# Designed miniproteins, single chains, continued (3): the designs that were tried, part 39

Each design is a single chain, and the fold is of that chain. pLDDT is the mean over its residues in the fold that is shown.

## One batch from the design tools (miniprotein)

Design m9334
Fold by ESMFold2-Fast:
Structure m9334 (fold): chain A 79 residues (1-79)
Amino acid sequence: MLYTAKVEVYDAETGELLGEKELSGFKSVEEALEAARKEAHKLVEEARKKGVKKATVKIIVEDENGNVVLEEESSGELE
């Protein structure tokens, strides 16, 4: 079974989508989630450089049939 991870980073104040990434070909949910969190960190750092004060991160992991097997959402201040 292969997994796909989708990462979305939003400006929590405006709701603007700041960055999105889709990563595929993972052999486990754990591998997909680790890769997604690493990509989310990069997108959050780019948002911080652009002056974003608070970001919302959404991570969705899907199986090879498109079934959502994990969803994670978090918000934090970037300062």
Scores: mean pLDDT 81

Design m9335
Fold by ESMFold2-Fast:
Structure m9335 (fold): chain A 70 residues (1-70)
Amino acid sequence: SAAEEGAKAAREAGRVAGLSEEEQERAAKAVMSLPDEKARKAGEGLRKAAEAGPSGARAAVQSLMRDMGL
């Protein structure tokens, strides 16, 4: 599902960003709580950010958490 794919992307982005396993799982759960369309877009952005490197990945995870009010 979009939520499961987004969660995988969030864990990978968190890993690339050097975040803890706890922070990676928190980001994954944040994506899984989104409506399908938002989860899909978030997942695509997180995947691309992880490919760009640690700073991009960190910014994308932080943006996700801000959008969730966390």
Scores: mean pLDDT 84

Design m9336
Fold by ESMFold2-Fast:
Structure m9336 (fold): chain A 80 residues (1-80)
Amino acid sequence: KPIPTLTEDDRKNLELAIPKIEEELKKNNSDVIKGQLLLAKALLENDEELLKLFGELRRESESMDEALAKFAEEVEKLKK
């Protein structure tokens, strides 16, 4: 499935959510939460390469959580 285009409300919600996700990541060092944070940032920045990478991982993965964890691993390899 194609990566969805964000609405203006989605962008504002992500901007508000990012600090909360960062707080959760500090409490729970989870690859799923890390992937969620990285995806939220990529969506806000309209980073086409990262969004394409997530789309590929989402197609390979059985669940959203698996895709998010793999996305965190792949982004760490890119040293962003």
Scores: mean pLDDT 76

Design m9337
Fold by ESMFold2-Fast:
Structure m9337 (fold): chain A 65 residues (1-65)
Amino acid sequence: MEEEREREALERTLERNGEDARRVVRVAREAYERALKEGKSPEEANLIASRAGEEEWRRLQEERE
């Protein structure tokens, strides 16, 4: 019973985090592609994408209250 309840709680957390992760990945990918179109190097584009993803994650946490 304990293991089943813990697994269900983990699955719910993963489902919620999966939605958030999908949004974060989308925002990061868009930032990466935009940076490349602006002539940034792949290294710079990765840095920009990482930062954009972190900002989106923070935004999602704040919106949920």
Scores: mean pLDDT 73

Design m9338
Fold by ESMFold2-Fast:
Structure m9338 (fold): chain A 94 residues (1-94)
Amino acid sequence: MEEEKRIEETLEALRRLHDGVEAALADPSLPPEMQAELRKRYERGRRLTPEEVLAQIRAGELDAPTLAGFVRRLLEEKRYDELREIARAIVEQA
């Protein structure tokens, strides 16, 4: 019961994370080198498999731009069940 609520809260946090990274990538006040690094990590995230992302979450190694790129791809492909499993893995590591 409480786990399901935490999963829903985590899904909303993932959507906000994605929106925040997209806003940062569009921010002209960010240094070009910082924008390039964020874009590189975001695009890397878009290419990861769910298994790779789950492994990085469990290892505590997943950075926010990489996670945002992965979330974007799952949303575009309507892979909501897999996005929920990612949220569950994050809750389980808490």
Scores: mean pLDDT 81

Design m9339
Fold by ESMFold2-Fast:
Structure m9339 (fold): chain A 71 residues (1-71)
Amino acid sequence: SVDESRERGREALRHGRQTRRHIEEMKRYAEEGNLEKAERHAEEAIRHARFNPDLYPQVREETERIVEETR
């Protein structure tokens, strides 16, 4: 139905926004050398990105790279 399609679209957009927010927070904490907070935000970004199969591989790669660079 149209309502179900719109709800799925809104859900995908919410998860996309959360993914971007957590990536930005991860980058900020990584720049500060705060590995613990960077890893926490990386986990949240990955969790939200799983709702978008096209986005998930890119987010996983970026988060893994940034966390490793912060270690």
Scores: mean pLDDT 83

Design m9340
Fold by ESMFold2-Fast:
Structure m9340 (fold): chain A 97 residues (1-97)
Amino acid sequence: KVDELLEKGKKAFEEGNYDEAVKLYRQAIEEAKKRGDLEKIAEGYEFLARVYYKQGKLDEAIEAFEKALEIYRKVYPPDHPRVKRLEAELESLKELK
């Protein structure tokens, strides 16, 4: 169910339908929260951040990436490639302010 919402959101994003992608990713995050699926909550925020970045919504993108990173740090060790990659991406985005 959560994966279906993430896939629909990804399709909307690839089609340039950013408002629909935001809506679908927000729904995916809420469903993941109901299930306590931390990894899926973090994935939802990561995808949401990428959509906000494409919309030029830099502050919203940074906030969503920060939320994703906070949750990933609870499920992965600090040296995990996903954590390190997201930390580097977030640092780069903050430099644009």
Scores: mean pLDDT 85

Design m9341
Fold by ESMFold2-Fast:
Structure m9341 (fold): chain A 68 residues (1-68)
Amino acid sequence: SLLDEVVEGALFIAKRRIEQGRLTDEDIEDVLAFAEEKLKSIPGVTDEQREEAIARLRAELERLKAEA
């Protein structure tokens, strides 16, 4: 789905940031803001679907940061 594509794209960007240096809290918030804007632009995505996708993405980004 486009939802999953946005989440996976954001995770790809975060993984590249880690490989190039480190993933900061600012990087996480920038990635989340970008993903939220993308999800808001997709017709038919509900508020619940956006909140769930962003929450899932935040959890994954925090995990990646902790593992780095």
Scores: mean pLDDT 80

Design m9342
Fold by ESMFold2-Fast:
Structure m9342 (fold): chain A 67 residues (1-67)
Amino acid sequence: GPAAEAARREALRLGLSEEQAEHVARLAEDGKYLDAAKAVAHYGLQAGASAEEAGRAGRAVLEAGGL
């Protein structure tokens, strides 16, 4: 669905691994939008993204999920 597609796009944009991108997309596919947003932001920060970049990625996942 749109949230899973957004989660995968944002994860790859932040330079996350395929495994991390799949994990975040799966959370979004299962309707766990807040968990998906938190996971993409957390992994993004660990990968060296700024707080602004990580927060923006999380918000994109929530917006695609209708939150």
Scores: mean pLDDT 87

Design m9343
Fold by ESMFold2-Fast:
Structure m9343 (fold): chain A 52 residues (1-52)
Amino acid sequence: AEVQVNANSPFELPAPLVDAGLIDLAKSQEIIQVLQADASRLGEVLAPFSMQ
């Protein structure tokens, strides 16, 4: 599908604030993995700008 409405945002927190429900081991692991993957891509994108 090509419908990509903003349904998922890294700045969107569940409910109005951080609830106890957010403190979930499985969810924490997923967030960490996503951040690591994103950091890896940043390294590739920034690498050419670090030269010269």
Scores: mean pLDDT 53

Design m9344
Fold by ESMFold2-Fast:
Structure m9344 (fold): chain A 131 residues (1-131)
Amino acid sequence: SLERYRAILEELPESSSLPERHIAAAVIALERGDLETAREHLRKAEEGLRLLKEALGEDSPYVIFLEGLLYYVKGLLAEAQGRLEEAIEYYRLAKEYFERFLSLVTPDHPLYEEAQELVELSERKIKELEA
């Protein structure tokens, strides 16, 4: 939800290199129609995620979840730019990462329900844009 992303921005300082903060900022920028700001925050999220992979490993469930979320938001940006073929590819990648996350965790995990909803939402986006 939009409130969750706003909460992340309030909890994490502007100087934070954490990918969660930049993903949240990109989503808020997209809601405002600010595609340039969204693109810059996605670039910073990719850099933060690269550092997080070095710290936790690329097979960490949390890293896998954040990769899915990053691809999903890249899909939203591409869709907003009218780049529908790129958007479909990003939504497919997002779905793959969220499905991989769900295979690694149990239903009591705090992100399990969110990941399930993001799989469904990604699939819906793919079907809508392929029609």
Scores: mean pLDDT 85

Design m9345
Fold by ESMFold2-Fast:
Structure m9345 (fold): chain A 80 residues (1-80)
Amino acid sequence: SHRAALRQRYIQAAKQLIEQARKTIEEAEKNGDKKKAEMTIKVLKNALALLDQLEPSDPEVQALRKELEELIKEFEKIIK
């Protein structure tokens, strides 16, 4: 199914972005790099928009949305 393939791609992309963001947050906290934090927030918000195209009741989608929202909040703390 084309929908199943799209779901798998979006979930894998979100997981990869979460892993990359977790590495980036440690570096941004150490260096105080607000611009890098702002760019990462935009990328994470785009990942949330991709997941919004999937089934909201999907437990994997719900878990990934929660992780993305949590990471966005942590990056927002670096900016402020």
Scores: mean pLDDT 82

Design m9346
Fold by ESMFold2-Fast:
Structure m9346 (fold): chain A 55 residues (1-55)
Amino acid sequence: MHEFSVEQLAEMALHIADLLGDKESKKKIEELYKNKDGEGIKKIRDQLSQEAQKL
């Protein structure tokens, strides 16, 4: 509950990006995951989550 692994953050962000059809964000998430950038992935996940709530 308190934290997510980089892998879990990437899975969540990719799922939301798929729901939105956002191919650009999917590519960006994959690049951040390759670099193990958990903070970057979290930021994108939060942005995508906010966007998905407006659907």
Scores: mean pLDDT 78

Design m9347
Fold by ESMFold2-Fast:
Structure m9347 (fold): chain A 77 residues (1-77)
Amino acid sequence: MPTPYEKLKALIDASLARTAAEIAKETDPKKQQLLIEMTEGVIRVAIATFKVSGVITDEQADELLAYADAQLAKLRA
């Protein structure tokens, strides 16, 4: 049975995959950067909401933020 942490990570992975697919179709670097920045904002708000609601721990929130930052950095390369 998926935990709230696993469910949130799956949602983050789905959001990142969607953004990667859109970037692959986009030739304008400025629009690619905007898509990445918008995705980062949405992910950060989702993690903060789960943390504030007490459904994930502070350590789990920090792990998801580090994971998301690493994946977003790959999209910027």
Scores: mean pLDDT 85

Design m9348
Fold by ESMFold2-Fast:
Structure m9348 (fold): chain A 58 residues (1-58)
Amino acid sequence: SKVEEAEKAGAGAVLGKQEGDEARARAYATRFSELAGLSEEDALDPAKAKEALEKLGG
């Protein structure tokens, strides 16, 4: 589902940042922004990412 894909992308972006893998973090953040309707900057903000996932899930 769109929610599941967005959750995976969001988790991948966070994990990539924690591991120092900027390319991976950026790729997942871009995917998450597309699915959640966020900017890339907002997709990397945990609070905004959580709010977007909540809106997608209902």
Scores: mean pLDDT 75

Design m9349
Fold by ESMFold2-Fast:
Structure m9349 (fold): chain A 85 residues (1-85)
Amino acid sequence: MEKEALEKARELAERAREAALRLIEALAAGDAAAVAEAEAELARLEKEIKELVEKYKPSEETLKEIHRILGEAQMATRPAADAVA
């Protein structure tokens, strides 16, 4: 189960990173609809990741990796938001 939990968590975190990049692109393009869509996708993925962590109770090392990837995705959106704002 640990290996499956890690793989699924990484997939969800990668989708969150992709959604964050999409948000950056939407902000740069001034596409309010695309911005809203990317934000909604990020919110959904965050919920799924939390549910996955609660279900599988992964090791502390696996949790650190999940949080690292999520942190990178969140950091990616800040510079774009600051640039557009």
Scores: mean pLDDT 70

Design m9350
Fold by ESMFold2-Fast:
Structure m9350 (fold): chain A 107 residues (1-107)
Amino acid sequence: APAEATEEIARAAEEAGAIPGVEARAEGDTLTVTLPDTEKGIAGAKAMAEGLNRIPGIKATAEGNTVTIGIAPDAAEKLSDEEIAQGARAAAGGVLAGAEEISEAVG
């Protein structure tokens, strides 16, 4: 992934991890977000993954209350580094907004 995409993922992990009840971890071009272990957290993880998968170059999957977000394996073949970085920024914003909404809903 381009450096800008990796930086956006790292920033998203730091900001999401600061939200009460949310755990976030960045590992290279992959962001893992764990929402509260509630029915709302599980439903929120599913909705977040579905929304993020609509962003070009982003692959997101939900497993229970955990969302794993990364750069799609074929993104480098189909998209420019700038488009991948834009996708990562959009994904970071979506993660933060979704995590805040779910945290407030269960708190």
Scores: mean pLDDT 79

Design m9351
Fold by ESMFold2-Fast:
Structure m9351 (fold): chain A 63 residues (1-63)
Amino acid sequence: LADGLIKGLKEVLELRGKSDLAKRLEEAARNGDYGEVRDILVNEAGFSPTAADLIITGLQKAR
C-alpha cells in the first residue's frame, strides 16, 4: 500500500551503496515501526527530519 514509496527509498539507498540500510528500512516499515523508520532515515541515511517526517506521513496516509 505504501510499497511504492518504500521501494523507491530502497532503490535510492541501494544506489548509494546502503543495501543493509535499505533492508532495515523495509522491515521497519512492514512492521509499522515508524519510529525506527524515522531513526534510520535521519540518523543513518542522512535525511533531514523534515524529509523523514514527510515520508512517514506518506506511509501513514497510505493506510
Scores: mean pLDDT 76

Design m9352
Fold by ESMFold2-Fast:
Structure m9352 (fold): chain A 96 residues (1-96)
Amino acid sequence: SQAEERQRFEKEGIEGLKELSKLPKSKEMEILYENLVRSLAELGLDEQLRVLVFGKISTLSVEELERWRDIVEKSPGATKEMIDAINEAIEEKKKL
């Protein structure tokens, strides 16, 4: 069910964050987060996507956020709130 998938993605995201706190950025972790973003967008989980984006904002590049935006925009389940959250994060990164 979608509820079971939501709980799974929340748990997996927390476990991934713990691992990233110990290791430098890797291409494998970037791919993992892009796959997570796609799943969240397909399920219409706008709150979870916002938490992921802003929880990771200090470690995300503008290029990574633009790739996440492209993934979300190509999802038929994507909400305006998801696009707005990523655009907000991109603008905050550009100010740095």
Scores: mean pLDDT 73

Design m9353
Fold by ESMFold2-Fast:
Structure m9353 (fold): chain A 100 residues (1-100)
Amino acid sequence: LPRTKLRIRIKLLVRGSLEKARKFGELVEKKSEAETEVEIEELEDGVVEIRITVTYEAEASLEEVRELVEKEIGAIEDAIRETGLKVLESEIEGEVEKLP
């Protein structure tokens, strides 16, 4: 039976303190049901780049994959709201690999 590997990469450029960006990362990792990695880099004073990589590997239907994506986006939106970070730019890339 086919298994699916989903990798979602999210890149956010935000206005806010490095401290708020780190708190955002902690909230995203706490709320995520998938394997989530958050990388934070301060580009200039008050401007931070946040890279989120979410990896999911399971025997899943297309509907289950969509639900997972929706949950991850919701968790990110909630974390943005709670930290008060202003999103300047956002990029989202998804890759789906069908496993044997």
Scores: mean pLDDT 78

Design m9354
Fold by ESMFold2-Fast:
Structure m9354 (fold): chain A 97 residues (1-97)
Amino acid sequence: MEEVEEKIREYRERREALLPGPETEMFRLMVHILTLTLGRTLEEFGLGEALKYEKVKGGLRQLTGIDREALLRILEALGLPPELQEEVLRVVEAAIK
Protein backbone atom coordinates (compact mmCIF):
# COMPACT_ATOMS: atom_id res chain seq x y z
CA MET A 1 0.00 0.00 0.00
CA GLU A 2 2.66 2.56 1.01
CA GLU A 3 4.65 1.93 -2.19
CA VAL A 4 1.51 2.38 -4.34
CA GLU A 5 0.55 5.57 -2.46
CA GLU A 6 4.10 6.90 -2.97
CA LYS A 7 3.83 6.36 -6.75
CA ILE A 8 0.35 7.91 -6.84
CA ARG A 9 1.71 10.97 -5.00
CA GLU A 10 4.62 11.16 -7.46
CA TYR A 11 2.20 10.92 -10.39
CA ARG A 12 -0.01 13.72 -9.03
CA GLU A 13 2.99 16.00 -8.40
CA ARG A 14 4.43 15.39 -11.87
CA ARG A 15 1.05 15.75 -13.57
CA GLU A 16 0.63 19.21 -11.99
CA ALA A 17 4.14 20.24 -13.08
CA LEU A 18 4.01 18.79 -16.61
CA LEU A 19 3.31 20.81 -19.72
CA PRO A 20 0.63 19.47 -22.12
CA GLY A 21 1.92 16.53 -24.16
CA PRO A 22 4.39 14.64 -21.89
CA GLU A 23 2.60 11.35 -22.62
CA THR A 24 5.71 9.16 -22.30
CA GLU A 25 6.50 10.21 -18.72
CA MET A 26 2.86 9.96 -17.60
CA PHE A 27 2.58 6.52 -19.19
CA ARG A 28 5.77 5.38 -17.42
CA LEU A 29 4.37 6.47 -14.04
CA MET A 30 1.08 4.71 -14.74
CA VAL A 31 2.95 1.50 -15.57
CA HIS A 32 4.77 1.75 -12.22
CA ILE A 33 1.47 2.28 -10.36
CA LEU A 34 -0.07 -0.63 -12.27
CA THR A 35 2.87 -2.94 -11.49
CA LEU A 36 2.76 -2.18 -7.75
CA THR A 37 -1.04 -2.38 -7.60
CA LEU A 38 -1.29 -5.70 -9.45
CA GLY A 39 1.74 -7.26 -7.76
CA ARG A 40 0.90 -6.50 -4.13
CA THR A 41 -2.53 -4.96 -3.63
CA LEU A 42 -4.85 -7.71 -4.92
CA GLU A 43 -4.05 -10.18 -2.13
CA GLU A 44 -4.16 -7.43 0.51
CA PHE A 45 -7.68 -6.46 -0.59
CA GLY A 46 -8.78 -10.09 -0.86
CA LEU A 47 -9.50 -9.61 -4.56
CA GLY A 48 -7.06 -12.11 -6.03
CA GLU A 49 -9.80 -13.25 -8.42
CA ALA A 50 -9.91 -9.77 -10.01
CA LEU A 51 -6.97 -10.70 -12.24
CA LYS A 52 -6.73 -14.03 -14.03
CA TYR A 53 -3.25 -15.44 -14.52
CA GLU A 54 -1.81 -18.43 -16.30
CA LYS A 55 1.41 -19.99 -15.08
CA VAL A 56 4.05 -20.43 -17.78
CA LYS A 57 7.15 -22.62 -17.84
CA GLY A 58 9.55 -21.50 -15.13
CA GLY A 59 6.81 -20.29 -12.77
CA LEU A 60 6.14 -16.90 -14.39
CA ARG A 61 2.56 -15.60 -14.22
CA GLN A 62 0.95 -14.09 -17.31
CA LEU A 63 -2.15 -11.90 -17.11
CA THR A 64 -4.98 -13.32 -19.25
CA GLY A 65 -8.05 -11.50 -17.96
CA ILE A 66 -9.53 -9.09 -15.47
CA ASP A 67 -12.65 -8.51 -13.41
CA ARG A 68 -13.27 -4.86 -14.29
CA GLU A 69 -15.55 -4.12 -11.32
CA ALA A 70 -13.21 -5.74 -8.79
CA LEU A 71 -10.24 -3.78 -10.16
CA LEU A 72 -12.21 -0.53 -9.94
CA ARG A 73 -13.02 -1.31 -6.28
CA ILE A 74 -9.27 -1.69 -5.60
CA LEU A 75 -8.47 1.61 -7.33
CA GLU A 76 -11.21 3.39 -5.36
CA ALA A 77 -9.85 1.91 -2.11
CA LEU A 78 -6.39 3.28 -3.04
CA GLY A 79 -7.92 6.76 -3.37
CA LEU A 80 -7.04 7.24 -7.04
CA PRO A 81 -8.82 10.13 -8.81
CA PRO A 82 -11.43 9.03 -11.41
CA GLU A 83 -9.29 10.05 -14.40
CA LEU A 84 -6.37 7.91 -13.17
CA GLN A 85 -8.72 4.98 -12.40
CA GLU A 86 -9.96 4.97 -16.01
CA GLU A 87 -6.44 5.22 -17.46
CA VAL A 88 -5.11 2.37 -15.26
CA LEU A 89 -8.09 0.26 -16.31
CA ARG A 90 -7.41 0.96 -20.00
CA VAL A 91 -3.73 0.01 -19.59
CA VAL A 92 -4.66 -3.26 -17.83
CA GLU A 93 -7.27 -4.12 -20.48
CA ALA A 94 -4.74 -3.42 -23.25
CA ALA A 95 -2.25 -5.80 -21.57
CA ILE A 96 -4.59 -8.83 -21.82
CA LYS A 97 -6.11 -10.79 -24.70
Scores: mean pLDDT 55

Design m9355
Fold by ESMFold2-Fast:
Structure m9355 (fold): chain A 110 residues (1-110)
Amino acid sequence: SELEELLERTIEFLEKIKPSASEETQDILDGIIDGAKKAIEAIKKGDWENAKELLLDILEGLQVLIKELKKENYPQEYIEEAEKLAEELARAIKKEFPELDKEVDEIMKK
């Protein structure tokens, strides 16, 4: 699934930046990683109600992360990769769950 592949790529990216992150940023990263792992399991089980809630939480977490990376003046590469992942995830969520279009747009507007 495109969503599962994007979630796995998100976990890989976040785990790569975690060792260089501040303790506050590491807590944000851990929250998103845990959420992404739970979302993959929900998708595999066909638990679409929980999957939708987890996907929106992950997307919101990525927006919080992007703001924190910018505040702490992290390398532009990390910021751009996080923004790209958030945009790809937002698009994939809207394709799979058109009913979430408005909620996704509201999160991305932040």
Scores: mean pLDDT 88

Design m9356
Fold by ESMFold2-Fast:
Structure m9356 (fold): chain A 60 residues (1-60)
Amino acid sequence: SDDDQRSVDVLEQARKESTQLKKQYEEQGQKVDPEKYKQKAEYYEQGQRYTDEAAEQLRS
């Protein structure tokens, strides 16, 4: 196995988990506070960007 590929797989898994958490917080936030929902969604979107950037660096 390729260690770099395994690292990419781990980051892909983390990205999937972050997406699930974003969906969960969006559902919960919508019921509680629309402004908090927007803030949480923005933070998770930024996190996904950083995860994608890290995966790209490993693929390089």
Scores: mean pLDDT 65

Design m9357
Fold by ESMFold2-Fast:
Structure m9357 (fold): chain A 100 residues (1-100)
Amino acid sequence: SMEEILKEIEELLKRIEQAFFNRDVEGFKEGVERLLELLKKVLSEEELKEIQEIADKAIEAMEAGLSPENFETATTNLGKLFAKIREHIKKNYPDYKINR
């Protein structure tokens, strides 16, 4: 169901954040890839393209190594990614209470 997909997205956001703070680059990438797969079911192609561009920047920064500059870039793009996902879900599914 749509509610089950939205709940799985919420749990993936938590797992992605955990992988990020644990410096788990592979877990971060796998989480983001699974997240994008689920988002195809709940977002438009235009919304998904915007999310994909931010996600790609976050992944590139994480893969470039954990220098202070790369970690700041990854942190900024992770924040933008989560904010945009929450924005689109609130707009498209106003009855679903997504945690911030």
Scores: mean pLDDT 83

Design m9358
Fold by ESMFold2-Fast:
Structure m9358 (fold): chain A 95 residues (1-95)
Amino acid sequence: SAEQQQLQQQLWEKLKQALAENNGQVTVTLDGRRLILRQSPNDPNAVAVYDAETGALLYILRLENGELIARNAASGEERVVSLASVQQLMQQLDA
């Protein structure tokens, strides 16, 4: 929906600001999983998502056509980030 796309765009802008203020890296928790979000050095429109415990690359995040898309690093499958994940990320970036 337009409301969901607006929230995803707001999250993306907030995430990009937080990354710029924290040397390109922030740590968040989603569904009890600790994740490291890093600004891609080769693509200003991409954010890499790593498992904080293993260091494994899990997803690449991009804003595409107003939607926050997560691409699975292993499979290449792309999905729109869920509203629940958007809300959790927004709360943590406001802390």
Scores: mean pLDDT 85

Design m9359
Fold by ESMFold2-Fast:
Structure m9359 (fold): chain A 79 residues (1-79)
Amino acid sequence: DVEARLAALRARADSLLPAMVDYGLEQLRADGIEVDREQLTQQARQQIDGLLEAARANPALIPGLEATLDESEALLEAA
């Protein structure tokens, strides 16, 4: 079920979002770039929503998004 897979992807993305934002802010800060946490979080949420809507229109994108989240989880576990 496409809707069930998209719902699972949204839940995973929402769960990872705070840690991914923290990771992104640390990487940007290491490069001498300062950004607002709330702004970065809002931009990330908007991008996630856009990707999920694109996947809803084209379910062939779902496996790639699942793989991207798996990679993000592995990155955060290694950090």
Scores: mean pLDDT 82

Design m9360
Fold by ESMFold2-Fast:
Structure m9360 (fold): chain A 83 residues (1-83)
Amino acid sequence: SKDILKTLLTMWAHREGIRAAATEVKELENGGLLATIVVSSTEGIDLLGKKIEIDGKTLQVVSVEVKPLEDGSYELRATFEPI
């Protein structure tokens, strides 16, 4: 379910040093994921090439898009693809 995926992505983000929750998750047609995480700072965040294991499959971050938000936070959009 989306709620389980958000929980797994939040736990993964914490392991990668990001103290934020995954706010959105989309499953992609290729078996990948698009995760949205809102952070107060992009300092020290390097997600490209990082891996997550979900449901016996390994996925890798292939792109990260960063958008500044009006409140001074940042929206990170990480795209995961199956390996």
Scores: mean pLDDT 83

Design m9361
Fold by ESMFold2-Fast:
Structure m9361 (fold): chain A 82 residues (1-82)
Amino acid sequence: MEEIEKLRKEAEELKKKGDELKSQYNQATAMYDALVAAERASGGAHREAVEQARQLRDTLKSEYDKVKNEYEEAKKKIEELE
């Protein structure tokens, strides 16, 4: 019983972390899209900012995918114990 509760707590923490990373990823994507639009309007003034926003977006996606996989594995273990 305590083992299941421990796994549920870990799954809840992973879910919160995943939701936070997803929110950050969505914000980074919106910022990247806005910077790309500004780049088109200004003719190259925002190139460095666009590249940095792209890297941040890609990093957040990778971190989100990792946490999502850990959450799914935790859920699977809980299901096997129920």
Scores: mean pLDDT 82

Design m9362
Fold by ESMFold2-Fast:
Parts: C-alpha cells; sequence; structure tokens
Structure m9362 (fold): chain A 81 residues (1-81)
C-alpha cells in the first residue's frame, strides 16, 4: 500500500478517487472487488490516523471528511458482494 502520509492532500484525493473508480469497474468480479475493498479500508484507516495526528484543523476536517465518504462507499460496495 502507498504511504498516504508522504502525499499531498490533492494527491490523496486523486488516489482515493482512482481506487473508488477501479472498485466500481470491478463490480462483476467478486474476487477483485474484495481485494479493492480491502485496499479502500486500509486507505480509510490511514486517513483516520492522519486526521488524529494533524494539528491543522482545516487539514484534519478534510481528512475526516474523506475517511467518512470512503466508509460510506465501502458499505455500498460490500452490498454488491
Amino acid sequence: MVDLSKLSLEEIEKLVKQLVVEAYDNLDNPEKLKELIEKLEETRKQLEEMAKKSKDPEVKAKLEKLAKGLEEIIKELRKKL
């Protein structure tokens, strides 16, 4: 997995968007979808950890928003398994 702490917020948003698109492109492949959901969950956990460690309230809020959005997407994707 890519270490998100080394990426800019913009790069993190792009990576999250790419993973989400790839997951939706693989709805008809359960094995690949399971792998992508695991990657999305790991990404969400990293975002939550980064938010906890962030001292900038604006950065913290953006990271928390991304993590919550990703949690909702993961729930929707799991319904397709």
Scores: mean pLDDT 81

Design m9363
Fold by ESMFold2-Fast:
Structure m9363 (fold): chain A 89 residues (1-89)
Amino acid sequence: KFRDIQYQNIENLFVKLVEGGLRSTLTEAEKKGLSLSQIRELADKTLEELIKKIEKMAKQMGYSDKEIEDIKERLKKKSEEILKKFEES
């Protein structure tokens, strides 16, 4: 039970890291006057880099392949929500 709670908290931290990283990247790109296509490209690159770092950390922490895939799926969904909200702003 404690191990499951710790894993869930770490997964929530990973989601927050991706959310914060993407929001920061989008805000800076908008301030620099990048086009929507350039912002999307930068966001995709940022997400890819963050997912790779999180995947490596999760593997080192003993997460299973299934748990890592579930984390990656949640991170991608969160990224899509952030991008949609940014485009609607």
Scores: mean pLDDT 74

Design m9364
Fold by ESMFold2-Fast:
Structure m9364 (fold): chain A 78 residues (1-78)
Amino acid sequence: STEEIIAEANKLLAEIKDGAIALAKEPDEAVREAKAKELQPLVDKLRELLGKLPAEDQQAFQAANASVPAEMEAEVAA
């Protein structure tokens, strides 16, 4: 269902956000590369889930999460 897809997408986005912040703060280059490889399947799954939503629901999801990139950048910069 659409509600199930949105719930899964929100969960994945939260995991991706936390992982991306941790990755950006990791000083070891080899550890960063390994963490990036672990995040890639989550990013791919999020893209697939969003692609299954009707256009209106995709737009609503994007609008609800429009601040996430800026929040991630601010958290990394702190």
Scores: mean pLDDT 81

Design m9365
Fold by ESMFold2-Fast:
Structure m9365 (fold): chain A 62 residues (1-62)
Amino acid sequence: MERQLSLDQAVAAARTTLTAHGASQEVIDEAIKKIKELAKKNGFITSSELSKIVSEALEKAE
């Protein structure tokens, strides 16, 4: 069930979701930074990891 995402896929998904929810550029940049760090270590991001990062960023935006 858990899908592996490339760095580009994870960044695009996070940016799209956070922008749709009205997140600031600062919040979006923090989420992307976390995604890049995980992707550099493992070569990919899992759907669960992406969801966690996006949820944390959305809580910051509110």
Scores: mean pLDDT 79

Design m9366
Fold by ESMFold2-Fast:
Structure m9366 (fold): chain A 76 residues (1-76)
Amino acid sequence: DLAATAARIGAIAAETLAEMTGDEELARILGAYVAQRAARQPSVEAAVALAKGDIRAAGEAFGKEDLAARAVAEIE
C-alpha cells in the first residue's frame, strides 16, 4: 500500500527532524511534506532504501534532505 508506506516514511522523517531541530511542529509539517514527496517522487537515497525494504532508512534520508531544502527555501 503506497499510501501507508508514504505515511510511515513521513512519520519517521518527522521523528528524525524533531530530534535534529527540537521543533516538533515544524517537524510535523515537514514530515507531511515528505510523505507527499515519497508517494510521488522519492529521492535517490530514499529510493534505494525503499528498494531494499528499509522504510526507516528511507524516512531518515528524506527528513535530512528536506530539512536542508526547506532551510534554503526559507532564506529565499
Scores: mean pLDDT 63

Design m9367
Fold by ESMFold2-Fast:
Structure m9367 (fold): chain A 93 residues (1-93)
Amino acid sequence: SLMEELKKKIEELKDKLAEEYEEKYSEKVKKMPEEKKPELIYEIRKETLREIVKELLEYAKEKGDEELVKEIEKALEEGDEAMAKLIEKLLNA
């Protein structure tokens, strides 16, 4: 089903982005003051979430799922909390 394909796509993107940030993230954390580390982690999480949602939008458009396209576009417009809820909904479907 489309939902199973979306779950797989989310997991693949999550793994790919985790690999891309592994070396750079580790080195940045070592060089940052303790008080700045939570801020860096928050920024990385936000960037990762946004990239996943953008890729899902392109995938939904490719599949011609107009309802899903509108739902994803609305989440992108509403911001980080809405995008996080969308990903959770898709992974639990």
Scores: mean pLDDT 76

Design m9368
Fold by ESMFold2-Fast:
Structure m9368 (fold): chain A 109 residues (1-109)
Amino acid sequence: SQLAAFEEAVRLALEALEKGEHVAVEVTGAAEVRVERAPDTTVVFVTSAGDHAALVAEAERLGREHGAFLIDLSAGTAPAGLEALAAARAAGTDLILIVLDETIARGEA
């Protein structure tokens, strides 16, 4: 269900971009989709509930289809992922997809 929620979150982000709006779309571990207005970048982020590799694979697929920048924030990738996020934001990337595990989401990198 997180995969289906992630696809829906990306659809909502793309609709906002088409309207000239920026949003932050969250997919929770319970597969809930939450949308908030963002100031300058459209971001979709999903907190993995154990299917981290499958969510990263889905993000890679969606990123290729829509020209989105992918960031994987797991225990082994967090420092490089955070640096990549800062670089993508500085470069003015339109859409960023972030997959993070619960450890990173809680700040336990």
Scores: mean pLDDT 76

